# Designed miniproteins, single chains, continued (5), part 40

Each design is a single chain, and the fold is of that chain. pLDDT is the mean over its residues in the fold that is shown.

## One batch from the design tools (miniprotein)

Design m17364
Fold by ESMFold2-Fast:
Structure m17364 (fold): chain A 91 residues (1-91)
Amino acid sequence: GEKLLKLIGLLLRVIGLALELKRLSKSLSAEEQAQVNAFIDRALKLAREALKNEDLERAEAVVEALEALLKLLRAGVPVAEALAVADEILK
């Protein structure tokens, strides 16, 4: 019961971060917005798979990757570099 509740909490955090990233992406170029949205879609898929498989470590990695991406983009790091860092966290 406890593990499932933690997974649901992590999934809700993923959704919240995805919404913040989609909002922030509107300030980017059309190409960069497409790249960020593609990463968000992949992260949401991985989070759903983590919930299905009860994989806490994977769910936490998805949250960490989205938090890192959001933080780096807010700091003005180039989109390609921010995405590379987020991708490394998902390994």
Scores: mean pLDDT 89

Design m17365
Fold by ESMFold2-Fast:
Structure m17365 (fold): chain A 77 residues (1-77)
Amino acid sequence: MKEEIKKKLLELFPDAKIVSVEELEEPGSYKVTFLLGDREYILYLFPTKEKAVEFANKHKDDEITIFAAVIESFLKA
């Protein structure tokens, strides 16, 4: 799964530098940290839409550019 996530991220953002891909304590969930130029982005990937939406709503005021998506939807994008 981590290699599939890396491949898809670089397909969507060819100039991205991947810092880390971490499996979270929640099964099937991942945290991806990457750079575009001088700006850091964090992408959280979840097995379900409900978990992705819940996470996004909690982080709307964060200083870092944070995205949340469903793994299946992300890999098909």
Scores: mean pLDDT 76

Design m17366
Fold by ESMFold2-Fast:
Structure m17366 (fold): chain A 76 residues (1-76)
Amino acid sequence: AAMTREEFLERMRADAEQLLAEAGKVFSPEEVARIQARLDEALEKLETASDDQFLEATGEYLRLMAEVRRRVAAAR
């Protein structure tokens, strides 16, 4: 089923917040701030993407989320 762009972006922001909470359990506040800045940059790119860019920007965001999740798992 099609999701609205606004609903999708809200879901992505919620996923980023959850991941940052998990990162905060294993990383320093400075490292968490760096991760947050990168996620915020990727989300801003998603928000400003044209329809033709949206799938690529989504892929970049999800790849970043996967990399951060892997780093969190490795730090445990």
Scores: mean pLDDT 82

Design m17367
Fold by ESMFold2-Fast:
Structure m17367 (fold): chain A 64 residues (1-64)
Amino acid sequence: EELKKRREEAAQAVRDLLKEHPMPEYFDRLARRAAEALKEGITQEQADAFRPEEIKLVKEYKKK
């Protein structure tokens, strides 16, 4: 349950960021935080379940 809770919180934070503050500066900070949460005991399949758009943005942002 702790993992589920963390996943939900991370996903929610990313969703809020994308809706309210699509600025690179703020997005970079939250994107790194979300990426860390996704790496912690979450499989690729589970990570994709967060939100495909969020995962794609985090990957593309880190790629830069």
Scores: mean pLDDT 55

Design m17368
Fold by ESMFold2-Fast:
Structure m17368 (fold): chain A 68 residues (1-68)
Amino acid sequence: VARASAEEQRAEFLAWLATETDAARMRELLESLRAVYAAHEATMSPEAAATFRELIAAVEARVAELEA
């Protein structure tokens, strides 16, 4: 089965996220992702919106771990 480039980028992003230790940088990334989502949510497919929510949740969880 063929994988879209976006799916591989998503997997790479999540792997990178697990290795990042700078909470301030993660928080900036979180705010950027939220801003993009808010700006484009109305024009996103349900699948794209679900993917964005998953990425935001992953970054939120990582920020919480680093700030604990």
Scores: mean pLDDT 75

Design m17369
Fold by ESMFold2-Fast:
Structure m17369 (fold): chain A 57 residues (1-57)
Amino acid sequence: NSSDGMAILLYEAANNITLPAKIRNCVYEKLLEESNKLTTLKEIIKRRDELITECKK
């Protein structure tokens, strides 16, 4: 299922960052909420980076 594949990609993208689990989980959950709006890996990565800033506070 494409949504399951996207969830795996989002998780892998988050795991490639040396960040505390709390921040990674925050980013992952936010990306999952927006997954139907994100059509390419490039958009996922860009949004992930934005969310890292938000989740760090």
Scores: mean pLDDT 70

Design m17370
Fold by ESMFold2-Fast:
Structure m17370 (fold): chain A 80 residues (1-80)
Amino acid sequence: MTKEEIAEEIANAVVLALRAAPDASPEAVRDAAYGAALNMGLSDEKARKLAERIAEAAEELRGDLEKLRERVKEIALEVL
Protein backbone atom coordinates (compact mmCIF):
# COMPACT_ATOMS: atom_id res chain seq x y z
CA MET A 1 0.00 0.00 0.00
CA THR A 2 1.10 3.59 -0.68
CA LYS A 3 1.07 6.20 2.12
CA GLU A 4 -1.96 7.78 0.39
CA GLU A 5 -3.84 4.43 0.41
CA ILE A 6 -3.03 3.93 4.13
CA ALA A 7 -4.24 7.48 4.91
CA GLU A 8 -7.48 6.84 2.96
CA GLU A 9 -8.15 3.57 4.88
CA ILE A 10 -7.66 5.31 8.25
CA ALA A 11 -9.93 8.18 7.14
CA ASN A 12 -12.59 5.65 6.01
CA ALA A 13 -12.46 3.86 9.39
CA VAL A 14 -12.86 7.12 11.37
CA VAL A 15 -15.73 8.42 9.19
CA LEU A 16 -17.53 5.03 9.35
CA ALA A 17 -17.19 4.99 13.16
CA LEU A 18 -18.74 8.49 13.42
CA ARG A 19 -21.54 7.59 10.95
CA ALA A 20 -22.36 4.53 13.11
CA ALA A 21 -22.12 6.54 16.37
CA PRO A 22 -22.45 10.32 15.73
CA ASP A 23 -22.26 11.02 19.50
CA ALA A 24 -19.08 8.94 19.98
CA SER A 25 -16.78 10.35 22.68
CA PRO A 26 -13.29 11.67 21.78
CA GLU A 27 -11.91 8.53 23.50
CA ALA A 28 -14.01 6.25 21.24
CA VAL A 29 -12.84 8.14 18.11
CA ARG A 30 -9.22 7.93 19.33
CA ASP A 31 -9.59 4.16 19.91
CA ALA A 32 -11.12 3.66 16.42
CA ALA A 33 -8.27 5.63 14.79
CA TYR A 34 -5.63 3.79 16.85
CA GLY A 35 -7.06 0.37 15.90
CA ALA A 36 -7.24 1.35 12.21
CA ALA A 37 -3.63 2.59 12.26
CA LEU A 38 -2.38 -0.65 13.89
CA ASN A 39 -4.39 -2.71 11.37
CA MET A 40 -2.66 -0.77 8.56
CA GLY A 41 0.77 -1.72 10.01
CA LEU A 42 1.77 1.48 11.82
CA SER A 43 3.95 1.24 14.93
CA ASP A 44 2.36 1.77 18.35
CA GLU A 45 4.14 5.17 18.65
CA LYS A 46 2.84 6.42 15.27
CA ALA A 47 -0.64 4.95 15.86
CA ARG A 48 -0.96 6.75 19.24
CA LYS A 49 0.24 10.08 17.81
CA LEU A 50 -2.12 9.76 14.85
CA ALA A 51 -5.10 8.76 17.04
CA GLU A 52 -4.66 11.73 19.42
CA ARG A 53 -4.54 14.23 16.53
CA ILE A 54 -7.58 12.62 14.86
CA ALA A 55 -9.58 12.74 18.11
CA GLU A 56 -8.84 16.49 18.38
CA ALA A 57 -9.88 17.04 14.74
CA ALA A 58 -13.12 15.07 15.27
CA GLU A 59 -14.13 17.36 18.17
CA GLU A 60 -14.06 20.34 15.78
CA LEU A 61 -15.29 18.61 12.61
CA ARG A 62 -17.79 15.85 13.58
CA GLY A 63 -20.55 17.97 11.98
CA ASP A 64 -18.69 18.00 8.62
CA LEU A 65 -17.53 14.47 7.80
CA GLU A 66 -16.17 15.46 4.35
CA LYS A 67 -13.87 18.07 5.95
CA LEU A 68 -12.98 15.60 8.74
CA ARG A 69 -12.03 12.98 6.12
CA GLU A 70 -9.65 15.46 4.43
CA ARG A 71 -8.15 16.50 7.80
CA VAL A 72 -7.61 12.84 8.84
CA LYS A 73 -5.83 12.15 5.52
CA GLU A 74 -3.57 15.20 6.10
CA ILE A 75 -2.75 14.05 9.66
CA ALA A 76 -2.03 10.47 8.51
CA LEU A 77 0.31 11.64 5.72
CA GLU A 78 2.24 13.85 8.21
CA VAL A 79 2.68 10.94 10.69
CA LEU A 80 3.46 8.25 8.05
Scores: mean pLDDT 83

Design m17371
Fold by ESMFold2-Fast:
Structure m17371 (fold): chain A 102 residues (1-102)
Amino acid sequence: SVLERLRELLEQTFEALRAGDRERARELLLEMARLLREADDPALRAEALAYLAERARTLSLEELRELLKLLNEIYVEEPEVAAEAGLLAGAVADVLAERLAA
């Protein structure tokens, strides 16, 4: 159920990014980071990161850059979930690097 909620939050985040709703996207990413922190489950974290990476490959370069920027802002501004935000940012950065190398 936590994994299902994380997937729902990610899809809503992508909808917000496509709509240009930066505030909504940030709110959803912060909720996702908090859920990962509360669960404190390495297997759940790995599955969520894998799902994020797979879904992020469907984003435009502009949407990937905005997603990474929002995650980096959470990493700097929200110390309680910095570790989770950093892991999510790393997964998105890897997808962006893959796209730029092609």
Scores: mean pLDDT 87

Design m17372
Fold by ESMFold2-Fast:
Structure m17372 (fold): chain A 83 residues (1-83)
Amino acid sequence: DIFAKLAEDLLAVPRPSEEIRFGSTDDGTIENVKIIQRHFGLNEDGIFGPETEAAVKAFQKAFGLNVDGIIGPKTKVALDKLV
């Protein structure tokens, strides 16, 4: 079943965290970046800049996640658990 394989490939994407990274400006990215900026006490401008990237990497390192500075589904779920 091609749809089952596509779903597995999406879940097993080598870079599943590509959705939100330094310089991302997509609509969904902006809202997620604002949530992270609020969590880390940064200005909520929705821009994934150096300060937001540094905060994400520090969080990922502290919680044993892959330290790539990219906010994908795994990092977002971990952030959501902080509240």
Scores: mean pLDDT 63

Design m17373
Fold by ESMFold2-Fast:
Structure m17373 (fold): chain A 93 residues (1-93)
Amino acid sequence: SLLEEIRRLLLEIGRILQEALKDDPIKVATLAIHISAVDFHASLKTPEGVEEARRLLEEIVEFAEKNVSPEDFERIKRLVEEIKRLLAEVLAQ
């Protein structure tokens, strides 16, 4: 399902961030909360939920730009763009 694919991509972002920020457990915990919030809002399958999920994804991207390597940032950006594409399809059902 679309939600299962979104969750898979969110878990991949979480793994990249966990490794990149391994020396900062507070930042890792904060990002885990944001990632869970994206999944929750997307799972509602409402226009409002999709908008909130996209807003939270932008916050994750802004955080990553400031806190991870350029290479990890590009990986995260690609995953976020794929999640955004899938979010657009959630409402088309």
Scores: mean pLDDT 86

Design m17374
Fold by ESMFold2-Fast:
Structure m17374 (fold): chain A 66 residues (1-66)
Amino acid sequence: MEEKKELVEEAAERLYRDAVLQGWSEEDAIRFARAGAKIVGKQLGLSEEDTEEAAERGIKRAREKL
């Protein structure tokens, strides 16, 4: 269970970071990361709630490293 959440966090972190580094607005980068994380979470069979929480953690982590 935790490993699946970590994969969603990593996906969200990477998608957000890549979008920001390519010159996207923070708002668009957040939307992009959330959308991608939702797809990953669904593929892994995670609940929408767990997926959303993991995605937000990934985005926060990426923002702290920028």
Scores: mean pLDDT 82

Design m17375
Fold by ESMFold2-Fast:
Structure m17375 (fold): chain A 53 residues (1-53)
Amino acid sequence: MDVGLRIARLAELLRGGTSVRDAAYRSGFSSLRTASRNFRRWVGVSPRTLRRR
């Protein structure tokens, strides 16, 4: 799958109240570290920051 699609899925799950860990794995990332790095590169904020907004 394209990384951009995984990031979009991750963002949607975070907005829906899913934990960062569960959202990352459900979006197809193998680790929180990889998910967080890619999310910051594509979105500009950390997954934790988006979930708190």
Scores: mean pLDDT 76

Design m17376
Fold by ESMFold2-Fast:
Structure m17376 (fold): chain A 92 residues (1-92)
Amino acid sequence: MSEKLKELAKKIEENPNDIEVIGEAIYAIARYLGVEVDEVIARVLAISRVTKVPVSKVVLLYIKALLGQLDASEREELEALLKAAEAELNSR
């Protein structure tokens, strides 16, 4: 499974507008975490909509986090995105 996540991350970096590859990545993340696909979709879309960061970038950061491959700046970026999404969802 980790090899599949690495391949999907590379494909997204090469073509961030490939909706099919992004969909495969979301499915692979859900399977890796043992959660429902809809849960991953909901979280990724919420982060993207709140932060205005593209879905492809959110998915890439998620894959890198799961593989332990985030550098310091990418880790800070992902934490900021997650906090912004949580704050907006809880502001209601």
Scores: mean pLDDT 78

Design m17377
Fold by ESMFold2-Fast:
Structure m17377 (fold): chain A 70 residues (1-70)
Amino acid sequence: GAAARLAALIAEAQAAGLVPPTVRSREELLTALRRRIAEAERAKQEIPGIAPYADEAIRRGRTLIDRLEA
C-alpha cells in the first residue's frame, strides 16, 4: 500500500545518506531531499573535487522525488 511504499522510499533515502534518520513523513522526505539537493549544488561551488559525489546525490534525490510524485 501507499504507507509501505513511503516507508521503503524513506528507508532507501536514509540508507543512501540523502536524508536524516528522523524523517517519518512524505512532507519531511520531500523537504529533506530538496534541502540535500540544494546543499549538494552549493558544495560543488565550494569544495574542489566533490562534483562527482554531489552530482550523484543530486541525481538520486531527484529520482526519489519523481518516484514520490508518481
Scores: mean pLDDT 85

Design m17378
Fold by ESMFold2-Fast:
Structure m17378 (fold): chain A 65 residues (1-65)
Amino acid sequence: MEGTAVVEEVEGDRAKIRLDDGRIADGSKLGPRHILAGVGDRGFYVTADEEIRVGATGTYREVSG
């Protein structure tokens, strides 16, 4: 699955991302910190290996709850 993501919340090195499908994903930035820096930032995501990857800059997983 793939689409667009919007940053909903940022807490230090963590972010909550809302996907185009309406799902919420949470995680931390693992890369150069270019694509998702603050609330309202938009990027593209790809779901692979049960993970949601946004522009290869960060790795997020769908949050239940």
Scores: mean pLDDT 55

Design m17379
Fold by ESMFold2-Fast:
Structure m17379 (fold): chain A 77 residues (1-77)
Amino acid sequence: SMEKQQLLDDFNKITNGIINEIGKIDPELAKEAQKYANDMRQQMQSTTDIRKFVQLYTAALIDLIGLLFQAELKAKK
């Protein structure tokens, strides 16, 4: 649907922003984060279940934000 494509486009914009911030601190972690985001995006594109789509979208954002916090905390040491 058009709504699904818009959500996927928003997901790409948000996750690219987070990954770019991680990359300023830890370029290797940013590569792993990018791989993870790509995998989650593929799963979201392939699902026809709206509940699974929402769960994947939410989990991916929480996980990526968590990686950014982890990178920031490690850099402070």
Scores: mean pLDDT 86

Design m17380
Fold by ESMFold2-Fast:
Structure m17380 (fold): chain A 100 residues (1-100)
Amino acid sequence: SDDDKQIISLYNQMMNYRKQGDMQSFDDYFSKYMRIRIQKMTKDKIGPSKEEIDFGKALSDYIKTVFDPSATVDQINKTRQNYVDKMVKMGTSWVNKIKS
């Protein structure tokens, strides 16, 4: 579908920016990707996948750690890396389902 093509295009651009170290463009394209993904989930009444649940949990942990004044830099970095890893796995899983 047109939504599927747009999701794939945005994901590919997002991952290319990540490879180039352009984290600002990566974040911008991730936001665009997530907006379309959320709209599709709402429209189609699709529940979250395991990868989406894992991502949401990792994001929640990262946010809690960043706003915790007792958190160490190591803890912030660990939760950030986990969040980015789960985000990539979620996006890859979604794109693979669209391509299949």
Scores: mean pLDDT 76

Design m17381
Fold by ESMFold2-Fast:
Structure m17381 (fold): chain A 55 residues (1-55)
Amino acid sequence: ELSAEQQASHERAQAHNQELVKLVKEGNFEAARKYMSEVLKWPPAAVDANLANMS
């Protein structure tokens, strides 16, 4: 019942989240923040919220 667009968005979000979790587990919070702001183009508030959720 999920549309192809919803499925694709979910898969992309999960792939990006996996990369962020990897960087956080390495203790590389600066690289994780940079990835979110430069690759994902997230606003600072979203970057901060995501890092808090992962930490």
Scores: mean pLDDT 72

Design m17382
Fold by ESMFold2-Fast:
Structure m17382 (fold): chain A 102 residues (1-102)
Amino acid sequence: SMETLELEIMEGMALIALGVANIGIKKNDDDLGTSGVKLVGKIVGQMVEKTKDKAKTISILNKIIERLRELKEQAKEKGLQKTVDAVDSLIKNIQDLIQKLE
């Protein structure tokens, strides 16, 4: 369906935003890492607002949480505290959104 395609496009955009955060972490750029995480948050907000398939959206949000946890460990190892804090805030926000969708 068109709704399924829109959700898949938003998942792709979230992966690009996670890629921006990852580049920031690899370059020891805490501001870039934080900006990437914030961009993921904006895309997640749009996915939840526009959702026509709660189960598929929850599945995608759980995948995003797992990727964010991986990024947090890398950011922690590099002392990128702003990125760590942004990830923690976003994971909590996504978990709260999942509970509301259930």
Scores: mean pLDDT 89

Design m17383
Fold by ESMFold2-Fast:
Structure m17383 (fold): chain A 94 residues (1-94)
Amino acid sequence: SEVDELFARFEELLRRILELVKAGASPDDPEIQALMDELEKVARELAERATPEQLQHAVMTAVRYLQELMDLGAPEEIVDRLGRIVDILTRALA
């Protein structure tokens, strides 16, 4: 399904961002910025097309990655951007 492909891409983007942060990438890194921009685009597409159950799964996934990034001491700019992505998804559930 198109939504299943979007969710798989959403998880892959979160995983890649986490890997780059673990490697010490700056929030100003062009690769981090590109991944974050694509993550926001995918989140908006999920908000428009996904069922409430699929959106809840996306929120739970994003929150788990957000918590891991916070536990690692990720830059505030990265944490804030991921928080906004969680907000996009949770607003679609309301």
Scores: mean pLDDT 88

Design m17384
Fold by ESMFold2-Fast:
Structure m17384 (fold): chain A 68 residues (1-68)
Amino acid sequence: SEEEKKAEYTKLINDLESFKKQMEAEAKRLQAEYEKNPGDEDLKARLERVQKQIENATKEIEKLKSKL
């Protein structure tokens, strides 16, 4: 049913928003570490990977919300 589909999308959105919140906390931690160690290419790469995960989660949330 449409109601069951909306419930499933809502659950997926909530799971992705929780994941995004965790990744945003990790990005903040990595940014602080990078500021202490400017030029650390490993920290920069980790920060960039986490930022990309946040972007991907945001796009997926937007796609799922468009189906509600």
Scores: mean pLDDT 88

Design m17385
Fold by ESMFold2-Fast:
Structure m17385 (fold): chain A 59 residues (1-59)
Amino acid sequence: MRKAREIRLKLLRELIKLTEKAVKQMEGASRKEREEILAKMFEEQQKLVDKAQRELEEL
């Protein structure tokens, strides 16, 4: 289905943006700060995946 493809592509684009933001934040960060940034990034990635999954289930 075209809608499912669009939802997945939107998810991928949002994940890329989130990852790029995390990488930039890590450039000057300590080891501990990098771990905190990664943990936050993974939490936000999970929220994006969950939202996309709900949108797919509503099709």
Scores: mean pLDDT 82

Design m17386
Fold by ESMFold2-Fast:
Structure m17386 (fold): chain A 55 residues (1-55)
Amino acid sequence: SSMSEIEKEYLKKMQEVADEANELVKAGKMTRDQALAYAQKKSKEIYDEAEKKKS
């Protein structure tokens, strides 16, 4: 099966959010709870933008 460019971009952005949140926790810049809230907010923004691109 082929993945669309929109789907590939979505997955890449989701992975980048996860990596950023994990690095912030590891660096002591965020607590786990703060990182979860941050990731949820960013994930929703990425999802909303991906849905806009579908039509």
Scores: mean pLDDT 79

Design m17387
Fold by ESMFold2-Fast:
Structure m17387 (fold): chain A 77 residues (1-77)
Amino acid sequence: SLDDVRALAASLPLHAARGLLREAIEGLPDPNASPNTLENAIALAEALGEDARPVLEEFLSSPSPVVREAARRALEA
């Protein structure tokens, strides 16, 4: 559930929580990715708040349009 994703982010050291957010967003272009991957990435970004911003800003420069759009949406949340 999204609550489990938020709880996981809150239980991790900041560097590990940011790493989990990076993996979630990087996984979006994978055709075998869970349909919940975008929702999980947004929930992680919401849980991190301002601490998610540096990671999301990195992805605005991604070569993948799917990754850039996900980062933009997460920054607006």
Scores: mean pLDDT 77

Design m17388
Fold by ESMFold2-Fast:
Structure m17388 (fold): chain A 71 residues (1-71)
Amino acid sequence: GPGAEAARRTGERLLAGEGTLEDIRRALEVALKSRDSASASGAAEALRGVEQGTLSLEEAGRWMLTAADAS
């Protein structure tokens, strides 16, 4: 669905070094609007981890790809 597709695209961009924190926020918004709980949860955890310094953007990208695959 749209949430999983947004999470996958964002994860790929983050792993390529082209993604930003704003891309994660947009993926979270898409997942929430589409009622995709797995992609929303994954994007929310990725966003939180990057904002708190516990995840790099690359680690957040891997997390978002995993969440998209679970959706």
Scores: mean pLDDT 84

Design m17389
Fold by ESMFold2-Fast:
Structure m17389 (fold): chain A 59 residues (1-59)
Amino acid sequence: MADEVRDLLSDAGDAVAAGDYDRARALVTEAGRAAGLSPAQTEALFDQIRALVARAQAL
């Protein structure tokens, strides 16, 4: 992945952890556009990030 996509995804994870879902969705949407993902793939990515953050917080 390009560095900008990685940075956007990292910021999205931080936003999810902070409970700022509007910001997280905007960041994932921008990362998806930069990576050439479809809307469906972008939604799947957002769901995966939310699941990973929830799992990390449970550890």
Scores: mean pLDDT 79

Design m17390
Fold by ESMFold2-Fast:
Structure m17390 (fold): chain A 68 residues (1-68)
Amino acid sequence: SLDEQKQLVDHLEDEVDYMERHPERASVEAIQNLINIIDGLIKSEKDPSLKQRLEELRKRARELLEKK
């Protein structure tokens, strides 16, 4: 459902926020796995607002990876 998709995006936002606050605890592998999950969700997402949120999360996760 849309509500379940929103909860998943909220959870992913919390994970990215945690990694940004504690970059020393975010491995390259963990960040790359998160990017792969987000990329998969973007390809299947039909809701424009959730897709935009996922694209912003992908950008933030990529910025974390670039700092490694």
Scores: mean pLDDT 86

Design m17391
Fold by ESMFold2-Fast:
Structure m17391 (fold): chain A 57 residues (1-57)
Amino acid sequence: MKPTNDDLDIALFILDLVVYDGKSMKDAIEEALKYMEETGKGSEEQKKGLQENLDLL
């Protein structure tokens, strides 16, 4: 699927959590996945990619 503006927004949300809030990548991904589920933002491909990264951490 083509990346959407929502996909970029989610990526920036993760970056913000890691860089400014000092969260671990695992915690940032978990929070982003929860945010995506609650808001319906982001693509299924992005959710899958984030879930796969979480499983590797």
Scores: mean pLDDT 75

Design m17392
Fold by ESMFold2-Fast:
Structure m17392 (fold): chain A 91 residues (1-91)
Amino acid sequence: FQEELDKTMKEYGVSKEEASKKAKEMRQDTLKKAEEQFPAFAEQFKKSLKNRTKDAKNLSMIFALLTDVAGMPVAKAVGRILRLIGDELDK
């Protein structure tokens, strides 16, 4: 997911440092809300990424950029993250 993260950062003019900061600040609140409203997201995130810390971190940064910087609705951002996980698992 590094390629996707790099593209998203470049598209929205955000540095890696800023993206990491936003992910840390928003991740718990936004991810908790997503998990509460979208159980499929919670299941896929836990099941697919439990042993992939770097992938989980990069996806969290993409999610934070989409929701915080781009103003994307949580539901739409969840859909995009689920697609990225599916694409990665299919290889």
Scores: mean pLDDT 68

Design m17393
Fold by ESMFold2-Fast:
Structure m17393 (fold): chain A 81 residues (1-81)
Amino acid sequence: MMSYAELVQKAIEEGDADKVIEELMEIIEKKEKESGIKIPEEEKEKFKKELKLIIELMRSLPASTSNEEIEEKVLEELEKL
């Protein structure tokens, strides 16, 4: 199974945030089964929205953008949710 880093890289290269989010949600579902902890659907939907926004922001930003600038932009967009 692909690692988180591989999935994020794939999203940036392919421009398909929705596909990467789907694959990450499958990993979360597997972890729920392994841990016996059930994550509420409301929390999963919020996570999907946040993750999509982060991936789209990272993809749209120049490669020269610092991690601090990325965090700032992510926080700004998350406040709009």
Scores: mean pLDDT 68

Design m17394
Fold by ESMFold2-Fast:
Structure m17394 (fold): chain A 78 residues (1-78)
Amino acid sequence: MKTVTVKVTIKDKNGNTIFSDTFTGEVSEEGELDEEGKAFLDKVKAALEANKGQELTLETDVQVEGEAPQSATLTGVP
């Protein structure tokens, strides 16, 4: 397993942060997250579902051990 750090920030249409959390755990070479990582994704999904119908901005930063950091920003209505 490789160490992975995932930072997720969700902002509303006015730029207010409605969710911000960081997960550090393990990922397989195939990209499968450990149990804690799966729970973290469920937490992110719950935050998106709770704010369904409004425009949100989702910012993600991912650092996998030995790999280049990756950042993504998505804006839309979930």
Scores: mean pLDDT 78

Design m17395
Fold by ESMFold2-Fast:
Structure m17395 (fold): chain A 74 residues (1-74)
Amino acid sequence: MKVKLTLTITDAATAEAVDDAFLAEIEALAKAGVLVEGVTITADPSVLSPEELAALPEAAARAAAMGQKLYEAA
């Protein structure tokens, strides 16, 4: 089974905490035999700077690549 994950960041504390929770979810899905084929991360522009917002697509790509590697290892 293949899934796409979407994460929305609404505050700075959620941005830090959600990285760990999001990685745990990707790992759990991979262990269950589910391939994470795509990750989208969005944020409220009032919460993050333009530089931080510009980094979100790279973070999403890293999360998707990790999910694929974990799926192959499971």
Scores: mean pLDDT 69

Design m17396
Fold by ESMFold2-Fast:
Structure m17396 (fold): chain A 111 residues (1-111)
Amino acid sequence: SLEESFEKAKELVKEGKLEEAVELLVETAKKENIKLSEEEKDILLQITAELSRPDASVDKIVDILKENNVSKEKAIKLIFYLVKLYKEGKIPNREEDLKLLIEAYEKLLKE
């Protein structure tokens, strides 16, 4: 379910439908009642710190994921939770941050 919704969201982003992609991810995160462990929360904090930088980069997000031994499944979970927090106004995020997260995920898949 998470993987299927994430693949649909990636297609929406490729079509320039960022708002629709965010809405799909938020709906799925709420439906699946995603919960993070303390370790996953720490990784999320590292990702949000990088995204808050004006010079935020895909490569640095990939490095965070690799250094924390994040699986592909865990990466999807973290992206869903991050987008939910953004939509709830709990973290300041930019629209482009979802593109950076998807690019980081795809780069992680190729390695």
Scores: mean pLDDT 80

Design m17397
Fold by ESMFold2-Fast:
Structure m17397 (fold): chain A 84 residues (1-84)
Amino acid sequence: SKREKILKIAEEIKKLAGQVEDPLLRERLIRLAEGVKTRAREGDFDGAIEAFRSLKEEAGQVEDPELRKRLIKLADEGIKIAEE
């Protein structure tokens, strides 16, 4: 389902966010991923899109270019699925 796909993407983001060296940025990314999960569980896909957009903005601050790219790609994929 759309909800299950979004929850899977949010868990993948949360796992990758755990690799972010900046502890404050790591915490913000994990909280945003949990926010996506909460919104998706409630069927609030507009709220999930807003959380993914915030997550994408914060992910832009990740210094590791490969990790940054993966986080942004997952957030974009989540937005696309939530908009369907």
Scores: mean pLDDT 89

Design m17398
Fold by ESMFold2-Fast:
Structure m17398 (fold): chain A 55 residues (1-55)
Amino acid sequence: MSVEELEKKLAQVEAALEKLKDSPEVQRLAGEHELARVREALAEAKRTGKPVEVP
C-alpha cells in the first residue's frame, strides 16, 4: 500500500477502535494490534519511500 492508502487505513482503524470502546477487551486488543501494524507499515513506507503491503 502507498503512504496515502496506509494513512486512510490508519484513520479507518482508529475510527473502528473508537466504536469498540465499550466492547469486550479481546475485540479491542485485536483492533489495537491492527492499528500497530498499520502504524509500523506507514512508518516503513515513509522511511523507504516504497509501498508496504499490510495483510
Scores: mean pLDDT 74

Design m17399
Fold by ESMFold2-Fast:
Structure m17399 (fold): chain A 58 residues (1-58)
Amino acid sequence: SARDKALLESAGVEYTGDLEEDARRLGEHYGLSEEQIERIIAESESIEDVLALVTKLL
């Protein structure tokens, strides 16, 4: 969505429209481990969920 694109691009990450790919790129951008990224993907239904979970780890 336009909102998801704006949220990811504001964080400096390219929006692809695939939640798993976008979550993986965002997690890698913030230096999260693969295990942390996989858990975020499993627990997220939206980009807003991904950002909330990433923020808790920062």
Scores: mean pLDDT 80

Design m17400
Fold by ESMFold2-Fast:
Structure m17400 (fold): chain A 81 residues (1-81)
Amino acid sequence: SEEEKKKIFELTGEAIQKIKEAYNSLPPEKQEEFLREMEEPVRRLSEAAINAYEGKASLEEFEEERKEFLEKLEEVKERLS
């Protein structure tokens, strides 16, 4: 549905904003390492978002990938802080 498509974009945008906030909160020496560790999680989240938007995956499957992404982001941020 159009409402689900809008939700996918909003949730994806929120996740990207959290990357920016985490990056800016880290010491400069750790920012490059953070981005390297987040490359694969970002790729997976982007793929999940596109698949859900195109109807190739469910909104539930997207939410599961987003949850894993957020858990990984928090783990990396805490470890590098």
Scores: mean pLDDT 87

